Designed miniproteins, single chains. Designs and how they scored, part 113

Each design is a single chain, and the fold is of that chain. pLDDT is the mean over its residues in the fold that is shown.

## One batch from the design tools (miniprotein)

Design m3920
Fold by ESMFold2-Fast:
Structure m3920 (fold): chain A 85 residues (1-85)
Amino acid sequence: SLIEKIEEFVERLKAAAQAGDRQRATQLLDELYNFIAEDPSLTVEQRAKIGALLAETARKINAAKSPEEQLKHIDELKEELLKIA
């Protein structure tokens, strides 16, 4: 399901952040975006909201100065994605 895939990607994002691997975290956000873009169950409005949210989260992760700050942004992403899905 979409929810299970979101949860799977969030756990991978958290692992990348904890490892200090910012490049891996941004790659995972791109992979999630591509997965969601191909999901036929989502409306155009849901896809647009998720796309904007993922782009904003990538920007925040790139600007983050610590793993803790990255994890905060990832937790916020999860909450917002689950509201849209």
Scores: mean pLDDT 82

Design m3921
Fold by ESMFold2-Fast:
Structure m3921 (fold): chain A 88 residues (1-88)
Amino acid sequence: SSVQQQSQQLMNQSQQYQSNSQDNTNRGLSGDVGSALHDLNIASSNTSRIRRNGVQLRQLGGPQSLIQRVQQNQQISADNVRKLRDYL
């Protein structure tokens, strides 16, 4: 169904945003300290996009399993952003 297709797309997007957030966090922490604020801003933006995916997924009435996966992606991204923020 279109709901199932949209739900899967939102979850896939949330995974990609989480991966992007992780990459920026890793760069900021690994000695790219001169750009750490820039990396933090991008990682934070990706975390916000994951939250938006979760809201849209709930509005669509998507499967609970996909909602849970997006929540996990959001938590991982938020934890990574916090690590980078604490580093700065």
Scores: mean pLDDT 84

Design m3922
Fold by ESMFold2-Fast:
Structure m3922 (fold): chain A 120 residues (1-120)
Amino acid sequence: SDEEILEKLEELRREVERFREWLLEAFKDDPELAKQIEELSDRLLELIEKIEQAVKEKKYEEALKLLQEANFTLLEITDLALEGAKKRNDEELKEEVLRQHERLKALLSEIAELLEKQIS
């Protein structure tokens, strides 16, 4: 249902906000990397807002397209964070980035499945 999709999008938004805050703190000593992560995270949050609006308007195909863009943006954030962890030789940071990525990826997949069930 639309309510279930919107609830999952709100969960996704909160998890993205937590990932953003954690990454900005982790990379506070690398202002160029922090700025790139901030800009991509802001874009991801904007995409989530657009997906919410598309769902409210029952534009499920547009919502799926925006969700694909959100997936690509998440991959870009994760790649930057992993590069930063590699430069530090910080395996714990790398493992935490991957754990956060897998949680967000799972939420995106659940939302995609729910959206696809609305298209018929």
Scores: mean pLDDT 90

Design m3923
Fold by ESMFold2-Fast:
Structure m3923 (fold): chain A 71 residues (1-71)
Amino acid sequence: ATLKATQVIDEHPEGGKTTVTLSAENVETGEKGETRTYQLDDKASPERKTTVKTYTVNADGTVTVKEEELE
């Protein structure tokens, strides 16, 4: 498979806004797709956290999802 997609979710404490960033990259050619950032208004969160989800499409057609929290 040739596509890697990354989703970054940055959640804020109560009264803050949540930001979602989506990006895609062709792993074999190194070509980067369009990066889009979305802001969700007034999403309450008990703590600020950033979560990165990476989606990798394998050669057999299966999808591997990796989730990490960043500080």
Scores: mean pLDDT 58

Design m3924
Fold by ESMFold2-Fast:
Parts: structure tokens; sequence; C-alpha cells
Structure m3924 (fold): chain A 76 residues (1-76)
């Protein structure tokens, strides 16, 4: 589930392994190594966690945000 959600909603903005996207203006942040709690927070409200980020708030349920955050927390 988390990998599928990442591929659908986040991969284009955050890269193959959550390394971010420095080619965007402003650049999308690297999220690898973030704690799962912070990952859930950025998925729910990107502007609160990373002001000025090009990341949109994703239309995800709390369960889906948790699954995606757990997937992201496994990335290096």
Amino acid sequence: MGEELYNKYAKGMLGENGEGNPSMTPPAPAVRGWPAELLEAVLADPQRVVPGTPLPALPLSPEQRRALAEYLSTLK
C-alpha cells in the first residue's frame, strides 16, 4: 500500500527514493530518514512542515498517510 501511494502521489515530486527534487522551483525536500510522525505531518499539511514547498496536500485518509509514512521511513 505505501509503495503504491508513493508511486501514485509522491514519486514525481520526491524522486525514486524520497531524495527530493532539486529541479523544481522551489525544490521539493528530501524526506529520507525523517521520523514517521514528521512524514505523516508533511503528508497532511506540507506548508506547515516545510513552508514554501511545492508539495500539495494529498487527498489521503489517516490510514493511507500512515502507510505512506511507514514506506518512506524505510528509504535511505
Scores: mean pLDDT 67

Design m3925
Fold by ESMFold2-Fast:
Structure m3925 (fold): chain A 74 residues (1-74)
Amino acid sequence: MKELADALLAARPKSSTLTALGPRDEAAFRADPRVFFRDLRARYGEKAVDTLLEELRGLLPEPLFERAVELAGL
């Protein structure tokens, strides 16, 4: 979990979706990335989750990207 949270923080300046998120969302994915993706989907819809995952495809190592997809899919 911490590895994925740290990778999301490192990707933030290169992701328009993550850059638009505030300190509350940063705290959420540091605590539990699964809860973060669930909250993102509930507030902004499936398209926001899909857009973030497409941005992360180029920014995360494959194992961390696969973990993000699993957690977003629940």
Scores: mean pLDDT 73

Design m3926
Fold by ESMFold2-Fast:
Structure m3926 (fold): chain A 64 residues (1-64)
Amino acid sequence: MLSPLEQALKRVEEHIRRLFGDSPEAQEMLANLKKHMRYLVEEQGVPPEEAADRIITALDRLAS
């Protein structure tokens, strides 16, 4: 079973693939967002699910 952080990272990855596909730009965006989400969880103490929700909400606004 995946850890909460791994589950949250997978959720963000799948969401980016749905919105932007698998272009090099989408892959770079995913890498940057994974790094940022690890920072929020590991350094800032944000719960993984909350960090994923924040990122997904921002992505939905950008895609709209």
Scores: mean pLDDT 81

Design m3927
Fold by ESMFold2-Fast:
Structure m3927 (fold): chain A 61 residues (1-61)
Amino acid sequence: MEKILKEGIEEILTAKTNDVAKLQEIRDKYLAELEKAGGDVAAARVRLTGVMMQHLMSFLK
């Protein structure tokens, strides 16, 4: 559970891209793994989306 979420956060932050569609694919991949594991997908989605937005904002500055 925690391991899957941590890996998702790390992959988003290390993606080295500001392509929203590609970042969403990474997010959705890890959300699907969390869902299969019986995790809190809603909480994970909020967290991964937040990390994705922070990553994108870093590319604007």
Scores: mean pLDDT 78

Design m3928
Fold by ESMFold2-Fast:
Structure m3928 (fold): chain A 63 residues (1-63)
Amino acid sequence: MMFESFEQVLAGAWGLSQATEASEEVLQATEEAIRAYLARNPEWRERLLALFADSPRIQALLA
C-alpha cells in the first residue's frame, strides 16, 4: 500500500480510527503507508495529529 496524496492519508487514518473489524495485516499496512507518506512530506504530520487528536492509535503511530 502506498499513499500519493494527503487525502489518501486522511482516508487511511480515518479508517484506522474507526476500524473494529479490519485485519491486523490491513491495519499495519495502512500505518506503514501513512509513515512512508509523512517521511516524504513531514509538513503534514502536525496537521494529521491535530485532526486525529482523539484517536489513540493515530497519536501512537506518530509518536
Scores: mean pLDDT 76

Design m3929
Fold by ESMFold2-Fast:
Structure m3929 (fold): chain A 87 residues (1-87)
Amino acid sequence: ISDKEKEELFEKLEKALIEAGVPPHSASYLAFLASTLVKLGFSSEEVEESVKEQAELLVKAGMITEEQAEKGVKVISEEVKKFKEKL
């Protein structure tokens, strides 16, 4: 995908994560990771796995709760799949 499409995906993911209750800094980080992996050609499943691992690290760091991590991973998985369907 193009740099512009990556930026669009990032903004969409960040907004969706914040609306889902993920704190802004963690939402930005997870959105950046997911949009970057999509640009690099990773599958939706690979993106979900990587985001899940990083969300678990954010929980260990006290940045988000386990519930926020689970919801965030689900939101990213759904939005990435929808984005790829449009390509």
Scores: mean pLDDT 83

Design m3930
Fold by ESMFold2-Fast:
Structure m3930 (fold): chain A 60 residues (1-60)
Amino acid sequence: SMTERVREALLRSMAALSGQSVSTIRKQLSDPEKQKELDERSEKLTKAAQIGRQTAREIG
């Protein structure tokens, strides 16, 4: 799904920003609290991307 692709992109971005490996970030996200935050962020970004695509189609 698009949400899964956005989540993967966020994991890579978090790894790059923190200077840690993706596997290290995934271990930190085994915390249910952090997992929930990532889910909410991924859904919000997916929604924004969908709106952006619709706007682009309307304009040309």
Scores: mean pLDDT 71

Design m3931
Fold by ESMFold2-Fast:
Structure m3931 (fold): chain A 57 residues (1-57)
Amino acid sequence: SALDLAEQARAAAEKARETGSLSREELDAVRQAIELYEGIRLSQEEVREMLLTGRRP
């Protein structure tokens, strides 16, 4: 569900900030969750920057 995807995205973001590591699968999951939950289409680079910096693209 959208809620489960949003929660998965938050977990991935927290892990990325803590470890500095982002897998392609994690980036894609976060991108899909943002698109589904927020209605925003982001590139993989924008998602990566958001997860690493905690800032909006």
Scores: mean pLDDT 68

Design m3932
Fold by ESMFold2-Fast:
Structure m3932 (fold): chain A 71 residues (1-71)
Amino acid sequence: MELKNVHGTYRENGQVHVVDASGVTAEQIREALGEVPPLFEKLIGVSPTFSLDSVTEETEEELEKEVEELL
């Protein structure tokens, strides 16, 4: 999956990371996060911003579980 426009902030290992690319809705971010980790790495690489308040913490746990499964 390829994200071109992402705007918000996410949390990883207790730190807040900023991803700066306007134009992506919370729905799209939520869907995109489900394809971690490749998508997460892309978001970090371009430094866009996105804010996913209540879902960020819960999504982060899901991402960790998915990564554990991949290992």
Scores: mean pLDDT 45

Design m3933
Fold by ESMFold2-Fast:
Structure m3933 (fold): chain A 88 residues (1-88)
Amino acid sequence: SMELLKQIIEKLEKIRELAKEAGLNKEAEKLNEVIEEIEASKELTEEIMEKIRDAIVEALNNTKNEELRKKIEEEGKEIASLIEELNS
């Protein structure tokens, strides 16, 4: 569903902004690259799904602010749920 892909992109954009707030400019850039790949492919390939997971994990591991870390974790869980729905 294109609507589910759009929701995944919106959640990734939110994580990107949270990473920027945390001062994680490199991690935010990596998230932006993943967003651009999804927009170009218009599909969630296995490779793109791995890049999403890796980018979120890197942002979580490098976030020192507990409140921002929790928000990133929540958005990441919502993305996982949307991916599961897309594959159903």
Scores: mean pLDDT 86

Design m3934
Fold by ESMFold2-Fast:
Structure m3934 (fold): chain A 72 residues (1-72)
Amino acid sequence: EELLKQDVSHLSAEDIERALLEAGVPEEVARPLAQHFAQTPATLGDVYRALLGAGVPEEVAERAVKAIASLL
């Protein structure tokens, strides 16, 4: 499960937001999370937990972190 340990802070907010939207995350959740994680040191595990905390279904959150991982 090394995937969830990968650092996402070097990605742009636009890249993170696009990956989240493509995975099915609502824009009202995707945009603020993308802005936060682009400017704060964080791992894919942090993104996954934030998505679940925002009420995103587990299947969608899994797709989202895999989409972001493909950009790393």
Scores: mean pLDDT 81

Design m3935
Fold by ESMFold2-Fast:
Structure m3935 (fold): chain A 106 residues (1-106)
Amino acid sequence: AAPARVEITVTVKEDANGNVTISVEVRTDPGAEVRLLSASATKHNGYYTVGLVVEASRPARVTITVKYNGKTATAEVDVPAGRHAIGVTFDENGNVVGAVSVPLAP
């Protein structure tokens, strides 16, 4: 069977004091079991990195859409079954400069 399709939308808002608020929405195809365990966002030297920890019951193709300060960046990552750390890094214009998935121990 083809990998399950999963869409994760991450909304990042930064206030004038540098406080970051993260909202995450997960949408899966029927029969896909993907659970979000954690989400983080970091800004460093004009780059933004969103980190997600997910647990997939089966292989999934994950589309990550990040919305921040009115900009949108989209990346696609293949995630095998198990627990994985996903990182998406993008510039101030919404261009994705890196997307990775790393397996974590059970």
Scores: mean pLDDT 79

Design m3936
Fold by ESMFold2-Fast:
Structure m3936 (fold): chain A 97 residues (1-97)
Amino acid sequence: SHMKKLIDEALDILLEIVEEEFGPDSPEVKAFRLFKEGKLLNLSFDEQLEALETLVKAIEKYKDKILSKMKSPEQKEAFERLYNALKAMVEALKKER
């Protein structure tokens, strides 16, 4: 899928920036790796919420840097879709508390 490729490319840029800014052993990098590997759903409810909030905050802090490394409008759109999906997941989990 072309969209899957764009999302995977956006995730790789995000992970690179998060590793650079927070360090490779940071909670932010660990949360992104769990998300990328589809392993967030294996965590407890509270751990899923904490991980997703950590991802959203990291994205918001470095959004301009992330966008500056993106080469195409399609890649930027894939990033915005990913960011909105992560925010929607946080809000959904908060409503189920």
Scores: mean pLDDT 83

Design m3937
Fold by ESMFold2-Fast:
Structure m3937 (fold): chain A 70 residues (1-70)
Amino acid sequence: SSKDAAGGAAAALGAGGPAPTGDAARNSHIMGKQGGPGEEAYRAAAEGGAAAGDPEGLHSFGKMAQVGSG
């Protein structure tokens, strides 16, 4: 839900923070997932959020994926 998605984004951001390490980890994770099943899973989650009109959901899933796999 939008509420859960916003909370997840905030938690993931807090864990990774805006620090250079967090950005580097995010980029490495995104590049690693680009050609793999993780990309499809993220896209499916993002599409679900978009369908619900929840842009925060898209951000939350991206950040949670970065922290969980980083």
Scores: mean pLDDT 46

Design m3938
Fold by ESMFold2-Fast:
Structure m3938 (fold): chain A 94 residues (1-94)
Amino acid sequence: MSLLEIVEEGEKRLLEAIRNNESREKLIEIAEETKKRILEAAKKEGLPQSVIDHIDTVLDLLIQYIRDESMSREELAEAVRGAAKYIKELIEKS
């Protein structure tokens, strides 16, 4: 599976879990596993360390947003889409 396919799969999985009203704990679990897979794939594909670090930061911010119970499910879905779009742009420019 390519790095882009891993990002797209992670986005779809998180959006599905949000739509199905899964717990915050489950959303965090999915996000952390997705982060691990993305970072491992990025290293394997030889992306610059600065890009890998930037992806790591974006995903950490997304996980913090999921932990914030004041954020609505709709706001979380927008954060997931925004993070996935930004990460794909970072990969394509690398």
Scores: mean pLDDT 87

Design m3939
Fold by ESMFold2-Fast:
Structure m3939 (fold): chain A 72 residues (1-72)
Amino acid sequence: SEYFELAKNMTKEQEIRADISFAMVQMALSVRGEDIDLLSLSPEEAYKLALELGFTEEQARDVAIAIAREKL
């Protein structure tokens, strides 16, 4: 997965952006009454879920990268 390579070489700006996007998507799930833990998903599953929730492709990629970083 390209997300693991991106997670290894993150800038500080990319790290902050990924953390914010992750928190926003997790909050959106909570507001909708979904009991899904994003950390239980693969990067690819989290990307798809973020898009289904109406987030941008950039935000979805940031969430996928954040999950890949947690699994390194």
Scores: mean pLDDT 85

Design m3940
Fold by ESMFold2-Fast:
Structure m3940 (fold): chain A 98 residues (1-98)
Amino acid sequence: EKKREIIREATVISVAANLEIAALEFVRPHLTPEQRAEADKAIELFKKASEYAGKAIEHARQGNVEEAEKLLEKARKYLDEGSKLANPVLQAADARLA
């Protein structure tokens, strides 16, 4: 049960992070230089979220549930930090295109 929960949540984090990266890369040409710098920082954080989510899945599959939980927590923190940087950038891009 716990292994399945970790794998499911880590998979959701990885998918969410990769969708955010795609969205930021798509709007990047429409951003100011300052917004591009923030977008690039957010992309780095989302890449880390996906990396730690992948490690959490690997450790969960190996039966290392405690380590998998710690890696999952790191993945969640990177996803949250990335989203906080990405949300203002995506909102600003939408406002400029309107």
Scores: mean pLDDT 87

Design m3941
Fold by ESMFold2-Fast:
Structure m3941 (fold): chain A 65 residues (1-65)
Amino acid sequence: AEEYREKVLEALKAGDVEAAGKAMLEGVKTYGEEKAGEAASLAGREAGDAELALEASKIALNLAG
């Protein structure tokens, strides 16, 4: 779970919304939706950019569907 959070946080801090979205999708596949969502929320708060975190979430949904 923490390794997943670190991947999302690093991508968000780099401004790489696509990489952040892919990391979020991988977290859902590995840790389940509930735990992945919690870790992604924490990463978004640590990055200090809630809008960027939302855009990454949209990309994750697009990649999943």
Scores: mean pLDDT 71

Design m3942
Fold by ESMFold2-Fast:
Structure m3942 (fold): chain A 99 residues (1-99)
Amino acid sequence: SRRAEVRARVDELLEKAREAYKQGNFKEAFKYIKEALDLAVAGDDPLAWSRAVQEAIGLAIENPEYAKEILDYLISVAKARGDEDLVKVLEHIKKEIEK
């Protein structure tokens, strides 16, 4: 199905991001995270969006040196979507990681 294809592609992009992080390539990892988030938004699939958000947060926690850039992008997308509750959660996570 189209939804299954979007979700599979989002999962593929997130796995590519994780592999790029293992290689120390933040630029490539962040590119894949952005592509996954953009695809989830374009697909208008709440489950694909939730999965991409959760994985982006996980990658930020696992890579605190890059957490600010990951979370700032995610906050910008959440703001553009009008998801004020998610923005508050992400800003709180960012503050906790920066401690």
Scores: mean pLDDT 82

Design m3943
Fold by ESMFold2-Fast:
Structure m3943 (fold): chain A 83 residues (1-83)
Amino acid sequence: MIEVPEDLSEEARKIVEELEDLAKSLTKINLKIQTEEGIRRALEKAKLVVMLARAGLAGTEQVGPENSLEGAPIEKAKPKELL
């Protein structure tokens, strides 16, 4: 049980909900179309949603990194020296 800001939880919920809807559409598309193009396009959209979800849920890294871009050195913000 974790207390998360309502704003963050709402955005996360929206992303998850869209992800679930996308998953349902993906399975239906697979069953109806069963074409490589149809599946690929749906998959691309699903990936985009997942990427957005990761960006929003980046703070919740408690769960093991699924596709951690190990090797993408994020340059540390330039040092702020206030003398």
Scores: mean pLDDT 56

Design m3944
Fold by ESMFold2-Fast:
Structure m3944 (fold): chain A 61 residues (1-61)
Amino acid sequence: RPLTFRELGERIRQAIEEKGLTYEEAAKRLGVSVGTLERFIRGEVEPSGETLLRAVDFVGL
């Protein structure tokens, strides 16, 4: 799948809105802090390892 981390971040933001979750709830599901979640939503950091797998599952891709 040719997803960039920026595209993944946008998909995470959309999934949070579609699921009616708060950023705190989404961060807990992904196993990260809210600050880290905000950074990869902006495409500033690349999720890796288990966090990447959780993010892909979270957005339904």
Scores: mean pLDDT 77

Design m3945
Fold by ESMFold2-Fast:
Structure m3945 (fold): chain A 85 residues (1-85)
Amino acid sequence: MTFGDVVTSFYSMSRDQQVQMMRQFAGQMRSRGDDDMASMADRLADDFRHGSPREQTISQTRFLQAVYGNSDSFSILQRIVQQMS
């Protein structure tokens, strides 16, 4: 599964599934000691529920950039997408 495949699968999900997935990802990153990545995922989940379109765009861009440059974070995200799809 490529990065593009993971992104496509994520954006094919409902808003509720996207929020659930971000919360699961944040929990796994926090348990591994990656509090910065966990915080970005939690922020994205919050913005999906309560954020403006601009806030949603900013948090999505930051999250995707962070995951793209981090193979461990990408592997965890890929696993969660596969389990939820």
Scores: mean pLDDT 83

Design m3946
Fold by ESMFold2-Fast:
Structure m3946 (fold): chain A 90 residues (1-90)
Amino acid sequence: SEIEKLKKEIEELRERFRETVERAKALDPSRQEELDEQLEWFERQAEKAIELAETGTSQGISNAKRIIGNMRGRLLSLQSYVDSLEKQAA
């Protein structure tokens, strides 16, 4: 179903974001507090997106997709940051 596909995508984004946060912390321990706050934000967005998707309404599904888009954007930004740190370490 559409709802199950959205839930699967949210869980995949959660896993990738957690892994990327841990990598970022290893490369730049000075940003540990900021990275923990970013992870807390991401987890809250994931929970909200799941709740909205579970309504099964057109509006709820649309709003869940918007949140997923924001989550993807944040993950890409964090991945770019990690890539920059890895280049500095090389």
Scores: mean pLDDT 88

Design m3947
Fold by ESMFold2-Fast:
Structure m3947 (fold): chain A 66 residues (1-66)
Amino acid sequence: SPEEKALQYLMKGYRYAQEGDVEKSLEYIKEGREYAGKVPDPKRKEGLLKVIKEVEEKVREIEKKK
């Protein structure tokens, strides 16, 4: 499902961020957001996008330090 794919991409993005690969992390997070946008349930979409935004903000904070 789009929701499962969004979560898979988000998890991969988070792992890349933990490894210090911010560029790849943001690429995977972007893909996760695209799949999240395809989730038909508005409440599930909203919750998923909120989590993705939080993770992206944390990753971008790491990027800004460089």
Scores: mean pLDDT 80

Design m3948
Fold by ESMFold2-Fast:
Structure m3948 (fold): chain A 109 residues (1-109)
Amino acid sequence: SATLYLNDKELWERMPEHTRKQFRRDREQAFKDGQFTYAADRVDIYESSKGRRVEITYDPITNKYRVSEGERSLTDKPFDTLEEAIKAAEEHVGEPLTLVDTRNKGDPV
């Protein structure tokens, strides 16, 4: 996926309103269908002691956090805070999660 052109707030705000509404709608639909829009939106990767990998993705368009394992959403709805997302992920996995990777790109949205 190529979402780097949306890393700048100015670029996002310069998009036509109909394009922004469509993009937001597509992301909401994808999340509802248990799909993930962009790998570039991934922030943090966590692991359990049993080797389960959970991804907590920040969506800069909705300002919400999603919890996934592979390509599957672990929750029906996104979370407003990272702490709520981590708690839900740990509850679903049944084990504490440890941060193992974070995508610290120089051009986040």
Scores: mean pLDDT 65

Design m3949
Fold by ESMFold2-Fast:
Structure m3949 (fold): chain A 99 residues (1-99)
Amino acid sequence: EQLKKELEEAKKELEELLPKVAAGDEEALVKVEEIAEKIAKLAKENNLKEIYEKALNIQVTIGMIRIREALGMDTSKLREELVKEIKELIKLIDELLKK
């Protein structure tokens, strides 16, 4: 089905970006934000509450990283939290795809 194909593609992109996000790649942050926004839209349209909430949390965490970096603050803990949130989103998508 189209939804499952789009989520599988998004999952693969997130898995590929995960090491780059962990390494502090700013281009990877932009791509993760775009993917999370797409996933949030798909999840909302298909009543996938847990996936929707996790995709929104990722977007919030990225926003917090940007604000703190603009203020010259350390973002190491937020970047670790972002990696954890991305892994949790990948797991939720994987569980859905097995159904």
Scores: mean pLDDT 86

Design m3950
Fold by ESMFold2-Fast:
Structure m3950 (fold): chain A 98 residues (1-98)
Amino acid sequence: GKMSEEERLELEVEIAKALVRMVAGVGKVEVDNAESPEEARKAAEESIEFLEKVTKKLIEKLRELGASEEQLKEVEEEAKREIERLKEHTKKKIEELE
């Protein structure tokens, strides 16, 4: 049978959450490549800004597809969790460089 609109929307939300995690993972690699505390902070700042921009675009797309406010909130909360993980990862990298 054809995928229902509800099933398709649920899949699009899961894809958005996976993309948020992937973008955050790239940010962690950029932080790991830093050779100074200053480079690590800059890499984290740029990665967080990019992640926030991607998250906003994903939420706009999902809203246009008819996602519920609860589904949009799931993507926002995933992004918030990944930002906090990236901040913690950056803190550990800075401690290793100092």
Scores: mean pLDDT 89

Design m3951
Fold by ESMFold2-Fast:
Structure m3951 (fold): chain A 98 residues (1-98)
Amino acid sequence: KLEELLEEIEKETDPEKLRQLTEELVEVAKESSPEEIKEAILRLLSLLLKETDPEKAKILEEAIEELLEILKEKTSDPLEVGILEGLLGIVLGVKRLV
């Protein structure tokens, strides 16, 4: 279910449709396993790193932040969340430099 939404998100070029798909992804994540949410975060981070459209980049950033909050509620491992938050910071830093 998350996999299908991630495949659609990776192909979406329209910011408005991307926002709708990421909102659906966040809702599905509330009912998903921590492992599925972590995979979704990693895939969105990869997509964000490659995204050149600032509007789409902002939508992806917001979705990653919402998924991180959901993951915090579902996992007992604070280190795992910390690593993913650190990766988001690195991705955003790289985008600012280039």
Scores: mean pLDDT 82

Design m3952
Fold by ESMFold2-Fast:
Structure m3952 (fold): chain A 58 residues (1-58)
Amino acid sequence: DYIVTLTAPLPSSFVLPDGVVQLSPTTFLVPGDKLGDFKTALATLGLSIASVQYIPPG
């Protein structure tokens, strides 16, 4: 999975892609196979990604 941090918070009305979990207003846990879908959703809102960190499976 990946931890994705945004430069700005998502609006509360935003629909997250399936499998994406919001950890904070700007931080999300994203499955590897959903990273592309999440990036596309962010681009639709004009939001920028600050960082992406790989989390190895436990």
Scores: mean pLDDT 79

Design m3953
Fold by ESMFold2-Fast:
Structure m3953 (fold): chain A 81 residues (1-81)
Amino acid sequence: GEVYPITRTFVDEAGRVITVTGQYDEGTGVTTGDAVYDGQPGTAVIDDKKNTLTVTVAATGETVTLDAEKMDRLGVARVAA
């Protein structure tokens, strides 16, 4: 499948904003890239087939796995599409 740059923004059930900027592989439904989780920089993996968002906070190395189907999706943008 095509791989293209994408930015996605979510709000979790606690009102924390998660912005992921990375690459989307349409063949797998996986986005991998940089994340900002409630102001904390890190990395993220979004699996659209599993409806999961996993964020790793850079400062601590902690991972948080969120149910992406239960979060408000504020925006999806294809960068340079």
Scores: mean pLDDT 76

Design m3954
Fold by ESMFold2-Fast:
Structure m3954 (fold): chain A 90 residues (1-90)
Amino acid sequence: SEAEEVLEKVEKLYKEGEELFKKGLEEESEELLKKSIELYEEAIKLFEEAVYKKKIGGPPEVFKFLEKIKENLEKAKKALKELEEKKKKE
């Protein structure tokens, strides 16, 4: 179904974003954290566009996944800001 195809693509983007976020934290890499942010933003945009076009609807569980992606995006943005501030002091 169209809903399954969109969710699969969102899940793939989210998983790639999580992997880069973890690596970015471990390596203290601004580039990896920025790429993680881009992937989370792409996942959110794809999900929201699918909701707007009525390709995804229905159970509250689907929207809980969107909120989880948004929470991880904010964590990645905070981590990037903290790393950039740390580098300015060195």
Scores: mean pLDDT 81

